# Designed miniproteins, single chains, part 67

Each design is a single chain, and the fold is of that chain. pLDDT is the mean over its residues in the fold that is shown.

## One batch from the design tools (miniprotein)

Design m2463
Fold by ESMFold2-Fast:
Order: sequence, then structure tokens, then C-alpha cells
Structure m2463 (fold): chain A 92 residues (1-92)
Amino acid sequence: LKDVEKARELLEKAAEYLRQAADASTNPDLKAFLESLAERVREAAKNPTEIDIAVLQIAASVAYVAAKREGDTKTAELVDKANQLLSEAAEA
């Protein structure tokens, strides 16, 4: 990462969107997964690495597919926003 501070700010924003996605989810398993993912993103924000961010992007993509299959449009949109921020953090 070229800009660790920028990566940290982007990860903190991504974690907030994942928390909102969890709150919007009506599926208990998806909600628990998104709550856990938000916590993992917050931990990564303390010491951001490209590998950690890549793993979190894969996890967010899995959550996005799950939300789409459930027809949970709000959760899917929030997860997509988080994944875009994770992508920006990886390029920081």
C-alpha cells in the first residue's frame, strides 16, 4: 500500500456499510456473516495489507451473491458499496 492512512479510512467506511448491510438483512446466517465481516474489516484497518484486503473482498463478494439469491436488494447494494471501498483501499 502506498497510502496507509487512505487505506485505513476506506476500510473504516467499508466496515460501516457492512454493518448497515447486516442490520438490513432478514437472513440470520447472512446477518451473522456480515457482522463478523465488518469486525474483520475494522481489525484490518489497524494494520492494512494488500493480502488482508483481497481476502476481505472475496468474503464481501460471497455475501453479495448470497444477498442477491435471497432477493435482499438493500443488503446487496450496501455490500456492493463496501466492496467498492475495499477495492479502492487495495489500490491506496
Scores: mean pLDDT 86

Design m2464
Fold by ESMFold2-Fast:
Structure m2464 (fold): chain A 55 residues (1-55)
Amino acid sequence: GRRGERAAAALLADPSPAVKRVAAHELSKVTGIPEEELLAKSPEELAALALEAFG
C-alpha cells in the first residue's frame, strides 16, 4: 500500500540516519523484528521490507 511505497521512496531518496530510524521503528511494530536488527540493515533492505510488510 501507500505506506510501504512512501517509506521505500524516502529510504531510497534520502537514506539519512533519521529516515532509517523512523523506518526501523515502524517496521519493528509490524514485523516483530527488533529495531536494533533492522538498523543494521541497508536502506535498500529496509525499503524492500517496507514494501513487503505494508504492501
Scores: mean pLDDT 73

Design m2465
Fold by ESMFold2-Fast:
Structure m2465 (fold): chain A 63 residues (1-63)
Amino acid sequence: VDELLREAAEAYRAGDYETAIALLEEARRKVREQGEASGDLERARVLEGIIEKEIREAREKLE
């Protein structure tokens, strides 16, 4: 997850919003899987919300 979030941030800074969105969506999926495996669903939900906000912001840049 950390690697995907780092790569997404790098893509976002480079103006590659499509790549940033793809990486953020992959990170969100991984966060959910890890939360289900660990049982820490509350933390996973919070982090998913943060990632969803970043996806929304990146999508706005494409408009």
Scores: mean pLDDT 79

Design m2466
Fold by ESMFold2-Fast:
Parts: sequence; C-alpha cells; structure tokens
Structure m2466 (fold): chain A 70 residues (1-70)
Amino acid sequence: GLKDYFDDLIKRTLEGAEKFREEDPEAAEIAKKNVERMKKNYELLQKLKTNPDYDKVIEEAKKINEEFKK
C-alpha cells in the first residue's frame, strides 16, 4: 500500500545516507532534508484523508515537492 511505499522511501533515503557517510558526512544532512519532505507529504495525505478528494492530495503533494526543489 501507499504507507508501505513511504516507509520504503524513508528507509532507502537513510540507507543512502549511511552509504555516503563514509565518503561525505554532508550526505546525512541531505537525507534529513529528504525525510522532512517525505514527512510533510505524508502529513498532508493524512490531513486530506478526511476529505473525499484523494486525487487532490496527490496534486498538493507534488506542489510541495516542487517548492522544495527551488
């Protein structure tokens, strides 16, 4: 399910940070930022769970991700 997808993404992000930790410790900061982004997207999804517009949730999540790219 979607929750499983988010859990996997967080795990992979943290594992990536560990792999780069030996080469570049700044990778840990990048991982933290990515986890923060994922948490915000998940929180938005949870908040919109009370609304019947699930498609709107995905649209809003995409907008948040776009803002973080700036």
Scores: mean pLDDT 71

Design m2467
Fold by ESMFold2-Fast:
Structure m2467 (fold): chain A 69 residues (1-69)
Amino acid sequence: TAEADRFAQAQLDALDPDTRARMRRARRLVYDEGLSYAEAAERLGVSPATVRRLLRREEAIAEEALALA
């Protein structure tokens, strides 16, 4: 877990602060509030494709971190 945490943190630290904040907000809207990609996109002022791309990137980082654990 420590190695997975280090990898995830390094990948997140490599993101722009704005991209990182938007990614966190997108996850909250979709997973915590149960909104669709379209609804989350409307709340964020982006396209649904952008929400999908942000969440897919977060999931890829998590998957790679798990592979290191």
Scores: mean pLDDT 74

Design m2468
Fold by ESMFold2-Fast:
Structure m2468 (fold): chain A 86 residues (1-86)
Amino acid sequence: DLLALNGDEFASNFLRGLGEYYFRQGKLEEAAYYYDLSGIGFEKQGYYKAAAESYRNAAIAYERLGKTELAQEYREKAEEMEKKAK
């Protein structure tokens, strides 16, 4: 259980940064993990545009891992967040 999920916008941005860092290192499974945590954190705070971006980045990481069905689930989750961001 990651306590940063209950954190403020700063903690969610930090987790997004970790996702980006691991993505650039080619550690796509870790990247997807931290992007997902970042998305959950932003979603809980009502920052739906930021949550959508994090979920889209998780989808890209899963797509590159060959986990196409999981990537599609995260794209749909991002699209749901964008609809809430009005």
Scores: mean pLDDT 83

Design m2469
Fold by ESMFold2-Fast:
Structure m2469 (fold): chain A 79 residues (1-79)
Amino acid sequence: AALEKLEEARRAVEEGDFEKAIELVEEAAKLASSSTLDDATRQEILNLAGKAVAAAREGDAEKALELIEELKRKVEEAQ
């Protein structure tokens, strides 16, 4: 499930494995967006995932964790 992938992404960031975190966030966003019927919510999920990926690419663990947590909340709301 998308939420499980986001929890794994959070752990990957905490471990300093940003490459794995990026892969997991992208997979979670695809799963969540494909199950979401509301275009506005889908766009928010994709936008948050893009920001989380950007933070992880920069090695900004604090920002990546904040964005992953925000993305988790949006995915839960979309269910």
Scores: mean pLDDT 82

Design m2470
Fold by ESMFold2-Fast:
Structure m2470 (fold): chain A 73 residues (1-73)
Amino acid sequence: MTPEEIRRRALERLRQWLAEHPDASRDEKVALAGRIVDEAREEMRKAGYSDEEIARFVAELQREADRLIAEQE
């Protein structure tokens, strides 16, 4: 699995959840985004990527997740 596939799946999961839970609190949205990011980080580790590649990937994914949450507010 490529980093691009892991990122796409993570962001699709977040978008789907946000669409299904329009009344969710900001805290609930942030908590789920954190869990999705943690799961994506673990998938990158399992796939054998370096700590530096994982750190860069997580930073980029977190920025996109934060943007999606902000767009719902």
Scores: mean pLDDT 84

Design m2471
Fold by ESMFold2-Fast:
Structure m2471 (fold): chain A 95 residues (1-95)
Amino acid sequence: MSPLERLESVKPEDLAKVLREILLADPEMRELAEALPEEHFVEAAETLRGNLIKLLKAGYSPEEVLEKLREALEESELSEEAKEKLLAYFGELLG
């Protein structure tokens, strides 16, 4: 499968579970992850997946898309461990 086909095949609900599990495994983010409703993770997953698909369709390479994701995560309040896990997950999907 191409990187685009892999991203399009991932259900938002499945991606939401991955995002939630990464945050729950992080001691700093666990309380926040437990407090947030499931629909919040689904909406975040849809937004993230949609943005990555748009970048690939615009002609950015998988490596460029991952770099843009890294930059966006660096501006977030996520722990370094959570950022690394997200980048590894999307790196596997795109690589």
Scores: mean pLDDT 81

Design m2472
Fold by ESMFold2-Fast:
Structure m2472 (fold): chain A 51 residues (1-51)
Amino acid sequence: MQAERLRQQRRQLREQLRKQGLSQDQINLILGENVEEARQRLQERQQLLLK
């Protein structure tokens, strides 16, 4: 269950990061760190767009 959930989250984050304009290489680097770090970076980017 945990591994399956992480795969789904990683896939969704990859898609969202791609929509944010990041390259495949940048997405792979961010997701390589961990899912939580990737989420934080995505939220920070979204906050900048909302301002």
Scores: mean pLDDT 68

Design m2473
Fold by ESMFold2-Fast:
Structure m2473 (fold): chain A 94 residues (1-94)
Amino acid sequence: TPKVTVSAPSSVKAGTTLTASCSVPAEQRPQVDALYLTILDSNGKVVASGSGTDGSASVTLNNLKAGETYTVHCVAFVNGKIVSEASKTVTVVP
């Protein structure tokens, strides 16, 4: 079963860009139809998204405000089903 890994910093400086990525190991890429990567705000609203069909996905979010918290969430699909998911929390610091 493919296993996703989310890469994102635990904290990011206000006024900069948050960059996050998601991948599966190279040996598992042929098994995965798509990766979907979303950034959710503290209210659960999608504020950025990215996708990939080659075993990786990336997303960026600009104009970060100090004190905000985001959840970076990635899902892998095989035959229309979610087979793996992972998330990471990012805090915006001054």
Scores: mean pLDDT 82

Design m2474
Fold by ESMFold2-Fast:
Structure m2474 (fold): chain A 57 residues (1-57)
Amino acid sequence: MAPSVEGLERGLELARELGDEEAVRLAERAIEAARAGDDEEAARYSALGSLALNAKL
C-alpha cells in the first residue's frame, strides 16, 4: 500500500524537530513521489527515511 501524504508530512515534521537532515531529505522525496503518483518510490523513500530517523534517535 502507498504511504499517505498526511503520514509522510507528519514524519517530515518530526525529522525537522529532531534536526535529522537525512530523514528530512528522504521524507521530502517520499512526499514528492507520492504526489507524482509514484507509489513504489514513495514507499521506498518512506522506508529509508524511517531507518535514517531511527539511526539518529
Scores: mean pLDDT 74

Design m2475
Fold by ESMFold2-Fast:
Structure m2475 (fold): chain A 104 residues (1-104)
Amino acid sequence: AAGELRALAEAVEELARQARKAAEAGDIAGVKALGLAAARAAEQAARLAREAGDEEGARRLEELARRIRELAERTRDAAGAEEVARQIEEAARAIEEAAERLEA
């Protein structure tokens, strides 16, 4: 569980780096796709956290996944793209925190 969450955190950190570059380039379609991928990874992380007994962490990750999905779907401009990239970065941190809680 903890190792799987760390792998997901690393994957979402990479998505965040790609989303930031896409946002800086004005690639709205790219940011939307990366946001949806990050939301799916956060949903998977929530399931792993819940299976490991971290109900609070799972609920937080589910809410973050929903927020990212909604932002990605609504994004139409550079400001929205930057917000999607920031939320993906928050998701990576939340998944890493969930992994750390299971290792404690």
Scores: mean pLDDT 87

Design m2476
Fold by ESMFold2-Fast:
Structure m2476 (fold): chain A 58 residues (1-58)
Amino acid sequence: METEKLLKKMEELAEKGDSKGAMEVAKKLPVELLPYGIGLVLRAIGVEFDRELEARRA
């Protein structure tokens, strides 16, 4: 119930590239779901990293 909402929120944050927000939601996950949650956080970081490379701001 609650865990489904948290995972959905993490997926949305990962798609937005919000690793900070994804980590905050991950702290609320039960230990059993941490592997899945960590995967989503890593995806968010990957999205942020890819955007940073594309942006190339000086």
Scores: mean pLDDT 76

Design m2477
Fold by ESMFold2-Fast:
Structure m2477 (fold): chain A 79 residues (1-79)
Amino acid sequence: KPLEEAFEKRVKEKAEEAYRLTKEGDVEKAKELLEEEKKLLELAKEAQAETPSKAGEFMVKFYEELIKAMEEAIREALA
């Protein structure tokens, strides 16, 4: 419950940041932020593969959702 709310807030904040940077013309910085989250997803997937857990599965899904939201925000800002 509180952890899920914190993660939903983080997804929204990161997507809004990527959208704003793209609208300001700083698409490169928005993509850099996206790449940082992609690296974290790779680490989460690696950890889950080595030591499977419910928490690890949740973290992988969280980063996948975050990355998707940021990618959608960048596409919307460019439209």
Scores: mean pLDDT 84

Design m2478
Fold by ESMFold2-Fast:
Structure m2478 (fold): chain A 82 residues (1-82)
Amino acid sequence: NASELLRKTFSYAMDIVNAALNAPESEREKKIEELVKKAIDDLGVENARIAAGFASSILTAEGREDLAELVRKVADKVIEKA
């Protein structure tokens, strides 16, 4: 079960990265928000936070600190309201 949870957490992280990189600018925040909410519903707040953190780290490594910051801001807002 731990292995499946980890795989799902990384899957959400990659979905968040994809949304940040490829979504239209006007829809980017909304798509990230929906993915974080879905991760909370599926995996709980702690694992959703881990997924968002991993996504942010990948975006920083890709030289997209603007998107990494956006992911952190959106995730913090969603998690605070959860």
Scores: mean pLDDT 86

Design m2479
Fold by ESMFold2-Fast:
Structure m2479 (fold): chain A 55 residues (1-55)
Amino acid sequence: SMSEIEAKIEELTKELFELARKYNEALAAGDVQTAQELLDKMLEVSKEQVKLQRE
């Protein structure tokens, strides 16, 4: 149902905010490897969110 898709988009949005927070912390610490891993995860979650919004 549409409400299930909306709930999933909300969960993905929350995950993106959490990942963005961790990404900024990694950058501040100079942890380039962790920052890159978090950026890759953010891109993956963002792609899933866009896909759900088109359906």
Scores: mean pLDDT 84

Design m2480
Fold by ESMFold2-Fast:
Structure m2480 (fold): chain A 62 residues (1-62)
Amino acid sequence: MAVSLEVAAEILAAAGESEEALEVAEKAIELGADKEEVLRRIAELAKKAGDEETAEKALELA
């Protein structure tokens, strides 16, 4: 389910695993998740974790 992949991507982003977070987020979007919502959430969590580079990349992709 896309929701499960969204949660997985959020956990990875919060943990600072930026590459894997974006990869899982892309899979969630392929399964019907809202692209803007998912990427915006990943950006928020990455910024909170101190990964500004991933946060900026996620916002650019949204």
Scores: mean pLDDT 77

Design m2481
Fold by ESMFold2-Fast:
Structure m2481 (fold): chain A 71 residues (1-71)
Amino acid sequence: SAERAEEYRKAAEELLERAERLRREAEELRRRAEEEPDPEEAERLRLEAEVLEGIALIQEGVANLLLKKAE
């Protein structure tokens, strides 16, 4: 139904917005890592960015499945 398709689109939209926020946070962490003089701390920042990017990728994948169901 059109109503169910709309619910899937809204859920996908919320997931994509969350993923976009995580990707922006990851980009900031990578920028901070490049400017970090301590190599151990720089590696920690890069690892944190990779974790956020991984979570964003999962959220994007779920959103894509929901959008496909809305077709």
Scores: mean pLDDT 90

Design m2482
Fold by ESMFold2-Fast:
Structure m2482 (fold): chain A 85 residues (1-85)
Amino acid sequence: MLEEVEKVVKEAGEVLKKAKEAGLEDYFFELYKEALEKIRPYAEEIEAALAAGDFEKAKELEEKAVEEGVKGLKEAAKKVEEKLK
């Protein structure tokens, strides 16, 4: 599961390089931050589950957070690509 996050982050890095060449790096970072804000509520629930020793629940919440994070990062990359001429 974490490997999918690493892969999407690497892909985001490639899109960032293109955005920098086009002078759109600030726009990329704004969209990226917006995507990360969508997974913030899961971080608190994951911490609570880990503190309680509920690794099954922590994994399920992490999977949902990864899914939302991957979706958000892909959406950010798509919007940057759409703005590139």
Scores: mean pLDDT 74

Design m2484
Fold by ESMFold2-Fast:
Structure m2484 (fold): chain A 89 residues (1-89)
Amino acid sequence: SVYDLTQKVIDEVNKQIPKDSGYRITVTDLGDDSLLIKLLKNGRIIGQDGFVGPLSIDEIIERIKDLLEKHAPDLLKTIDFERVKERVS
């Protein structure tokens, strides 16, 4: 499902987030292939993006990149998205 694929991408991104940064990405299934991605800082929502599937791995990665660029650009620089893609493909 689009949810399962999005969760796999998010799990691989989260593995690369520094433990001491306080950042974490989550996804919520809203039903009807609708998903909500959230960026948290120390348990607080600082950004979110909602979308409807189906989405490819590349499209999911681009949405995560856009979310990080808007709300945590320094974190974006630390993530190896080529490695994320390899791990979920």
Scores: mean pLDDT 86

Design m2485
Fold by ESMFold2-Fast:
Structure m2485 (fold): chain A 111 residues (1-111)
Amino acid sequence: SDYEEALKLIEEAERLLEEAEREEDLERRLRLLEEALELLERAYKLALKLDDEKKKELLERLRELLERLLRLAMELLREIEDKELLLRAIGLALRAIGLILDIELELKKLE
């Protein structure tokens, strides 16, 4: 089921975000956030295939986790001194912002 697969991806992403919040190494924290975003992007694609009720439920949960991911990415940007890691973190934040905007547009269609 696309719904069950999306829920598993969301639950895995949430665990990665919790791990990232506890990670003291900036590069490892960035890797955890990048992995979480990949899972949330996959869950979003699955959510789009669902009926309106299930789609709305998953999109609202995805938005909350993406906002949490974006907050963590913005905190990371304040601490990074390495140019390569900084560019990766900027890319991560921009991808998260783009997906949040896509989700907001989809949620407006369901209202």
Scores: mean pLDDT 91

Design m2486
Fold by ESMFold2-Fast:
Structure m2486 (fold): chain A 75 residues (1-75)
Amino acid sequence: MEEAEELQKILSKSVKVTPGTAQIIVDFLKSGDPQKVELLALKLKELNVDKEELINFIEKIDSPNKEKLIKELKK
């Protein structure tokens, strides 16, 4: 809930995002599925959002793959 709202605010600076879409992204971050995390990293790079704000948000998420996602975003 809180995490999806924070993510929606970050993404909405670059692209129109619904609360539902933000929640799906948070669910992907928390899933622990490496394939979902890789797909998410690619999509987030395409959006050209503020990379620093996005990385700071991901650092707050309890996700087993957050380090991998951050590395992919920095490429």
Scores: mean pLDDT 73

Design m2487
Fold by ESMFold2-Fast:
Structure m2487 (fold): chain A 58 residues (1-58)
Amino acid sequence: SPEVEKKLEELEKKLDEIEQITLDMARRRGVSPEELERLRKQIDIAKKSYLEEFKKKL
């Protein structure tokens, strides 16, 4: 349904925004590219968990 699709899109956007903010803050702190990559993977795992649950309801 369009309502469920909209909720999924909103969730994806929100998680992407959190990821971007977190990575930008880490970069400003001078963490290495390797550390940024690890952080990105950690965030991706969290995003995937939430998105997979919502996708099963579509």
Scores: mean pLDDT 80

Design m2488
Fold by ESMFold2-Fast:
Structure m2488 (fold): chain A 73 residues (1-73)
Amino acid sequence: EKRKKLEEILEKTKDKLSEREYEIVRLVYVDGESYAAVAERLGVSVSTVRRTSTIAYTAASLIAIGEEIDKSL
């Protein structure tokens, strides 16, 4: 259930992210990899992973808040 919702959120943000940024987001949020591990695997800086993850986390949080409001009814 939780993974499927995260995957749907990532699909919605896919068009706004580069291929590399989308892969970073999947590795961090779907696979649960650390920022350092993702940075090493993709040959990017930890700062790049953190920045990309923050953008995706904000999008995911907004969608989750929307669903929480619906469940509170």
Scores: mean pLDDT 68

Design m2489
Fold by ESMFold2-Fast:
Structure m2489 (fold): chain A 60 residues (1-60)
Amino acid sequence: MEEGIEYFAKGEYEKALEIFEKEAKKNPSAEIYRLLGLAYLELGEEEKAEEYFEKALKLE
């Protein structure tokens, strides 16, 4: 997960998504779904971002 956050911080959102998606499959959590939502939002994928933010809220 730290590697994904590093890619996100560098603006490499597609690489961050790959890492966050892999982590979400292994350990689903509100935090990882929020990170997926943020990465999709930065890529202009607003609809996918909303889906992941909703998933995060359901886990809280």
Scores: mean pLDDT 82

Design m2490
Fold by ESMFold2-Fast:
Structure m2490 (fold): chain A 61 residues (1-61)
Amino acid sequence: SDAEKSAEAAKKAAEAGDATAAGVAAYQRGLHGNREEGLKGVEAAQAGDAKKAAEYAEKAA
């Protein structure tokens, strides 16, 4: 699985301010890893916090 590259993509999305992209990455990683962290990433993205969503995406893998 390309988990490390997905985490890096999520960080770049957060730097660009793309909360939706970061949230999608967190959700996808949560499906195959830590679902709880993945859901927290989706929650952060819904709040508009791209950086927090990306951090949870990394933890979800």
Scores: mean pLDDT 76

Design m2491
Fold by ESMFold2-Fast:
Structure m2491 (fold): chain A 74 residues (1-74)
Amino acid sequence: MDGVVRGLEAGLERLEAHATPETAPLIEAARRDIEELRRETDVIRQTGLAIRALGDLLEASLILRKQGLPDPLA
């Protein structure tokens, strides 16, 4: 899971650099899921946490795009 965690952390870092009040809750949720993912040992739960974190990061990216900002995940 190291590669998945690294990818999510990179996405989180890019979105944090462009954080707005509207994206902050999604960025915080993704951060918590990534933190829990690093401590989780069950593969099904790891997969669920990774998908949830990715979803939050993609929603934050969409909000920034709708605000006329560049997509930080592009």
Scores: mean pLDDT 79

Design m2492
Fold by ESMFold2-Fast:
Structure m2492 (fold): chain A 68 residues (1-68)
Amino acid sequence: SERFEKIKKLMKELIEAKKNKDEEKIKEIIEEAKKLGLEALLDILKGSEESIEAMNRAIDKLIERREL
């Protein structure tokens, strides 16, 4: 759960940084994702906002399953 919470936080921060067109913050988030071994996520994140939203929804579903 801790790992999924961190991933969700990074996704949320990435969406906000893209919304604000904050290139520096986007780069920081990408580097944090690399440090967490989320290289496969980076390929998805290079896609559209729809790809980011799809990932966020998938993470939400995983968290929801734990809440019953």
Scores: mean pLDDT 66

Design m2493
Fold by ESMFold2-Fast:
Structure m2493 (fold): chain A 76 residues (1-76)
Amino acid sequence: MSDEEKQREAENIRKAVPGLIEEALKAAETDPQRAVNLSVALGVLKAAARMVGDEETAQEADEGIKRVDELLEKRA
């Protein structure tokens, strides 16, 4: 990727992660299958964030996944 493309991708990932975490946490209460699917999507974004060098966003996604997993485990 060009530096410009990498920067845009990093910004897109950074903007997407918080909203996806919020949606996954809400889904964990009402739709466990959706919460699992959103957790997988967060895992993909975590990997993508690391590839573009955004460790802070990768850590945010990782913490979001852990929170979703804790809610699903408590419900199971």
Scores: mean pLDDT 81

Design m2494
Fold by ESMFold2-Fast:
Structure m2494 (fold): chain A 116 residues (1-116)
Amino acid sequence: SEAEELLRKALEYLDEAIRLLQQALLADTNPETREKALPYVREAQAHLVAAQRALEEGDLETALRHLEEAAEYGRRAAEIILRESTNPEALELAREALEYLEKAEELLEEARKILE
């Protein structure tokens, strides 16, 4: 279905965003930034795993909810890094992650309109 295709594409963009955020935290040597952002990255990853399972089971509404949560947690992590990091590589990776998060959010909004 169109909704399933949108959700699968959103999952791909969110997976890339979370990967970039993980790389940003590895580049940043500031333990305070890492301690604040890492829990949000972990929550985003957990929701991506749950969304993938829901998609495999054909539960598109559950997949949408988990992908929306993954996007929100990912955005929170990116915002922490962008605000608090002084590492140029970490800032660039977080900006790239934010672009993928924005692409995922657009797809999730379209999927939501179809499923509601």
Scores: mean pLDDT 91

Design m2495
Fold by ESMFold2-Fast:
Structure m2495 (fold): chain A 63 residues (1-63)
Amino acid sequence: MKLSDEEIEREVLILDAAVLLVVSEKEGNEEAARLAREAIEAARRGDNEEARRLIEEARKTLE
């Protein structure tokens, strides 16, 4: 079964955001956890650009 490049990208973004969510919860960073959850939702609805932006924002919050 052939997956589109867009579908592969979506799955990668969901995994990246899920990892950030786990890290954020472990650190007790509520803002980063919220951004990671929003990124998962954006990726699931097919908004890969929004998902990338939210992932970057979550990472900056964890710095």
Scores: mean pLDDT 81

Design m2496
Fold by ESMFold2-Fast:
Structure m2496 (fold): chain A 93 residues (1-93)
Amino acid sequence: PTVTVKTGESASVDVDAAAGQTVTVTAKALSGDATVLVTLERDGVVVGAGILNVKEGETATLTFTVTGADGTYTVRATVLSGSGTVEITVSVA
């Protein structure tokens, strides 16, 4: 799943994951540099978090290992600073 987020905004993607799987979040700065807060949530509870710093036209990646229950997890990306748009891609393996 892919979503785009502007500076000062947040967007979320729901993914199904099982214990032991990895959730990979890739941020690509489509315009300007950006600092992105990424959270992995389950039932509104943050179970993982990280920060990605990405320069215009570049890609940064963050990986979470699912150590909790199987089910639907929400990946939320919030652009904390920057001047443009970030493309967020989420995959589970």
Scores: mean pLDDT 82

Design m2497
Fold by ESMFold2-Fast:
Structure m2497 (fold): chain A 69 residues (1-69)
Amino acid sequence: DAAAEAGRRAALAGGGNERAAELAGKGSQYAHDGNVLMGTLYAAGAVSRGGGNAAAGEAAGRAQKEAFE
């Protein structure tokens, strides 16, 4: 669920648009399959492709690390 949390935060960081949410959902799918690393990368990509920026992507990554700590 740490990767699922990262997916949610990535969608929020991307402004909650449909594109960011869809890609964040794919990240959660990878995490559910046991690919936490891929899930995190997809969540960051969701922010970037959904109209995010480098700062938003970094925030999503920090949220992922906090979930594991």
Scores: mean pLDDT 58

Design m2498
Fold by ESMFold2-Fast:
Structure m2498 (fold): chain A 61 residues (1-61)
Amino acid sequence: MEEARELIEKGRELYKQGKYKEAAKVFSEALQLLTEAGVDPDSPEVRELGRLYKEAVEKSK
C-alpha cells in the first residue's frame, strides 16, 4: 500500500506540472499494485485513481 500511495502522489505532482503522459504511466502502475494487493476495485481510492488515470490519458493526447 505504501508503494502505491507514493506512486499516486508522484503521479499527481506530474499531472500538476503538465506531464500528463508520465502521470498516466505512474497512475497505471499504482492501479496495478493495488489490484495485485487485492484492494477492492469499488473502493473510493481505486475509483479516484481510475479517474485520475483516465484524465491524464485524455490530457496527454
Scores: mean pLDDT 80

Design m2499
Fold by ESMFold2-Fast:
Structure m2499 (fold): chain A 76 residues (1-76)
Amino acid sequence: SAEELLKKAVEAFKNGDFSTASMLARKALIEAGKDTPENLQKFAEAMASLQRKVQRGEISLEEAAKELEKVLKELL
């Protein structure tokens, strides 16, 4: 289900596995029928922004994962 894939994507992000998180999140959008170009762009922008903030030490992986979960729930 899309919700299970979303949870796995958030878990992967918390572990710093951004590639797996991105793949699982995209699969969640596809499963939900929400993989529009607009939604995929919004997701890609959110992922890039959150990864940058984590790499710069601006936010923790835990905080970034919570923000990612919010974005994905809005897109599903």
Scores: mean pLDDT 87

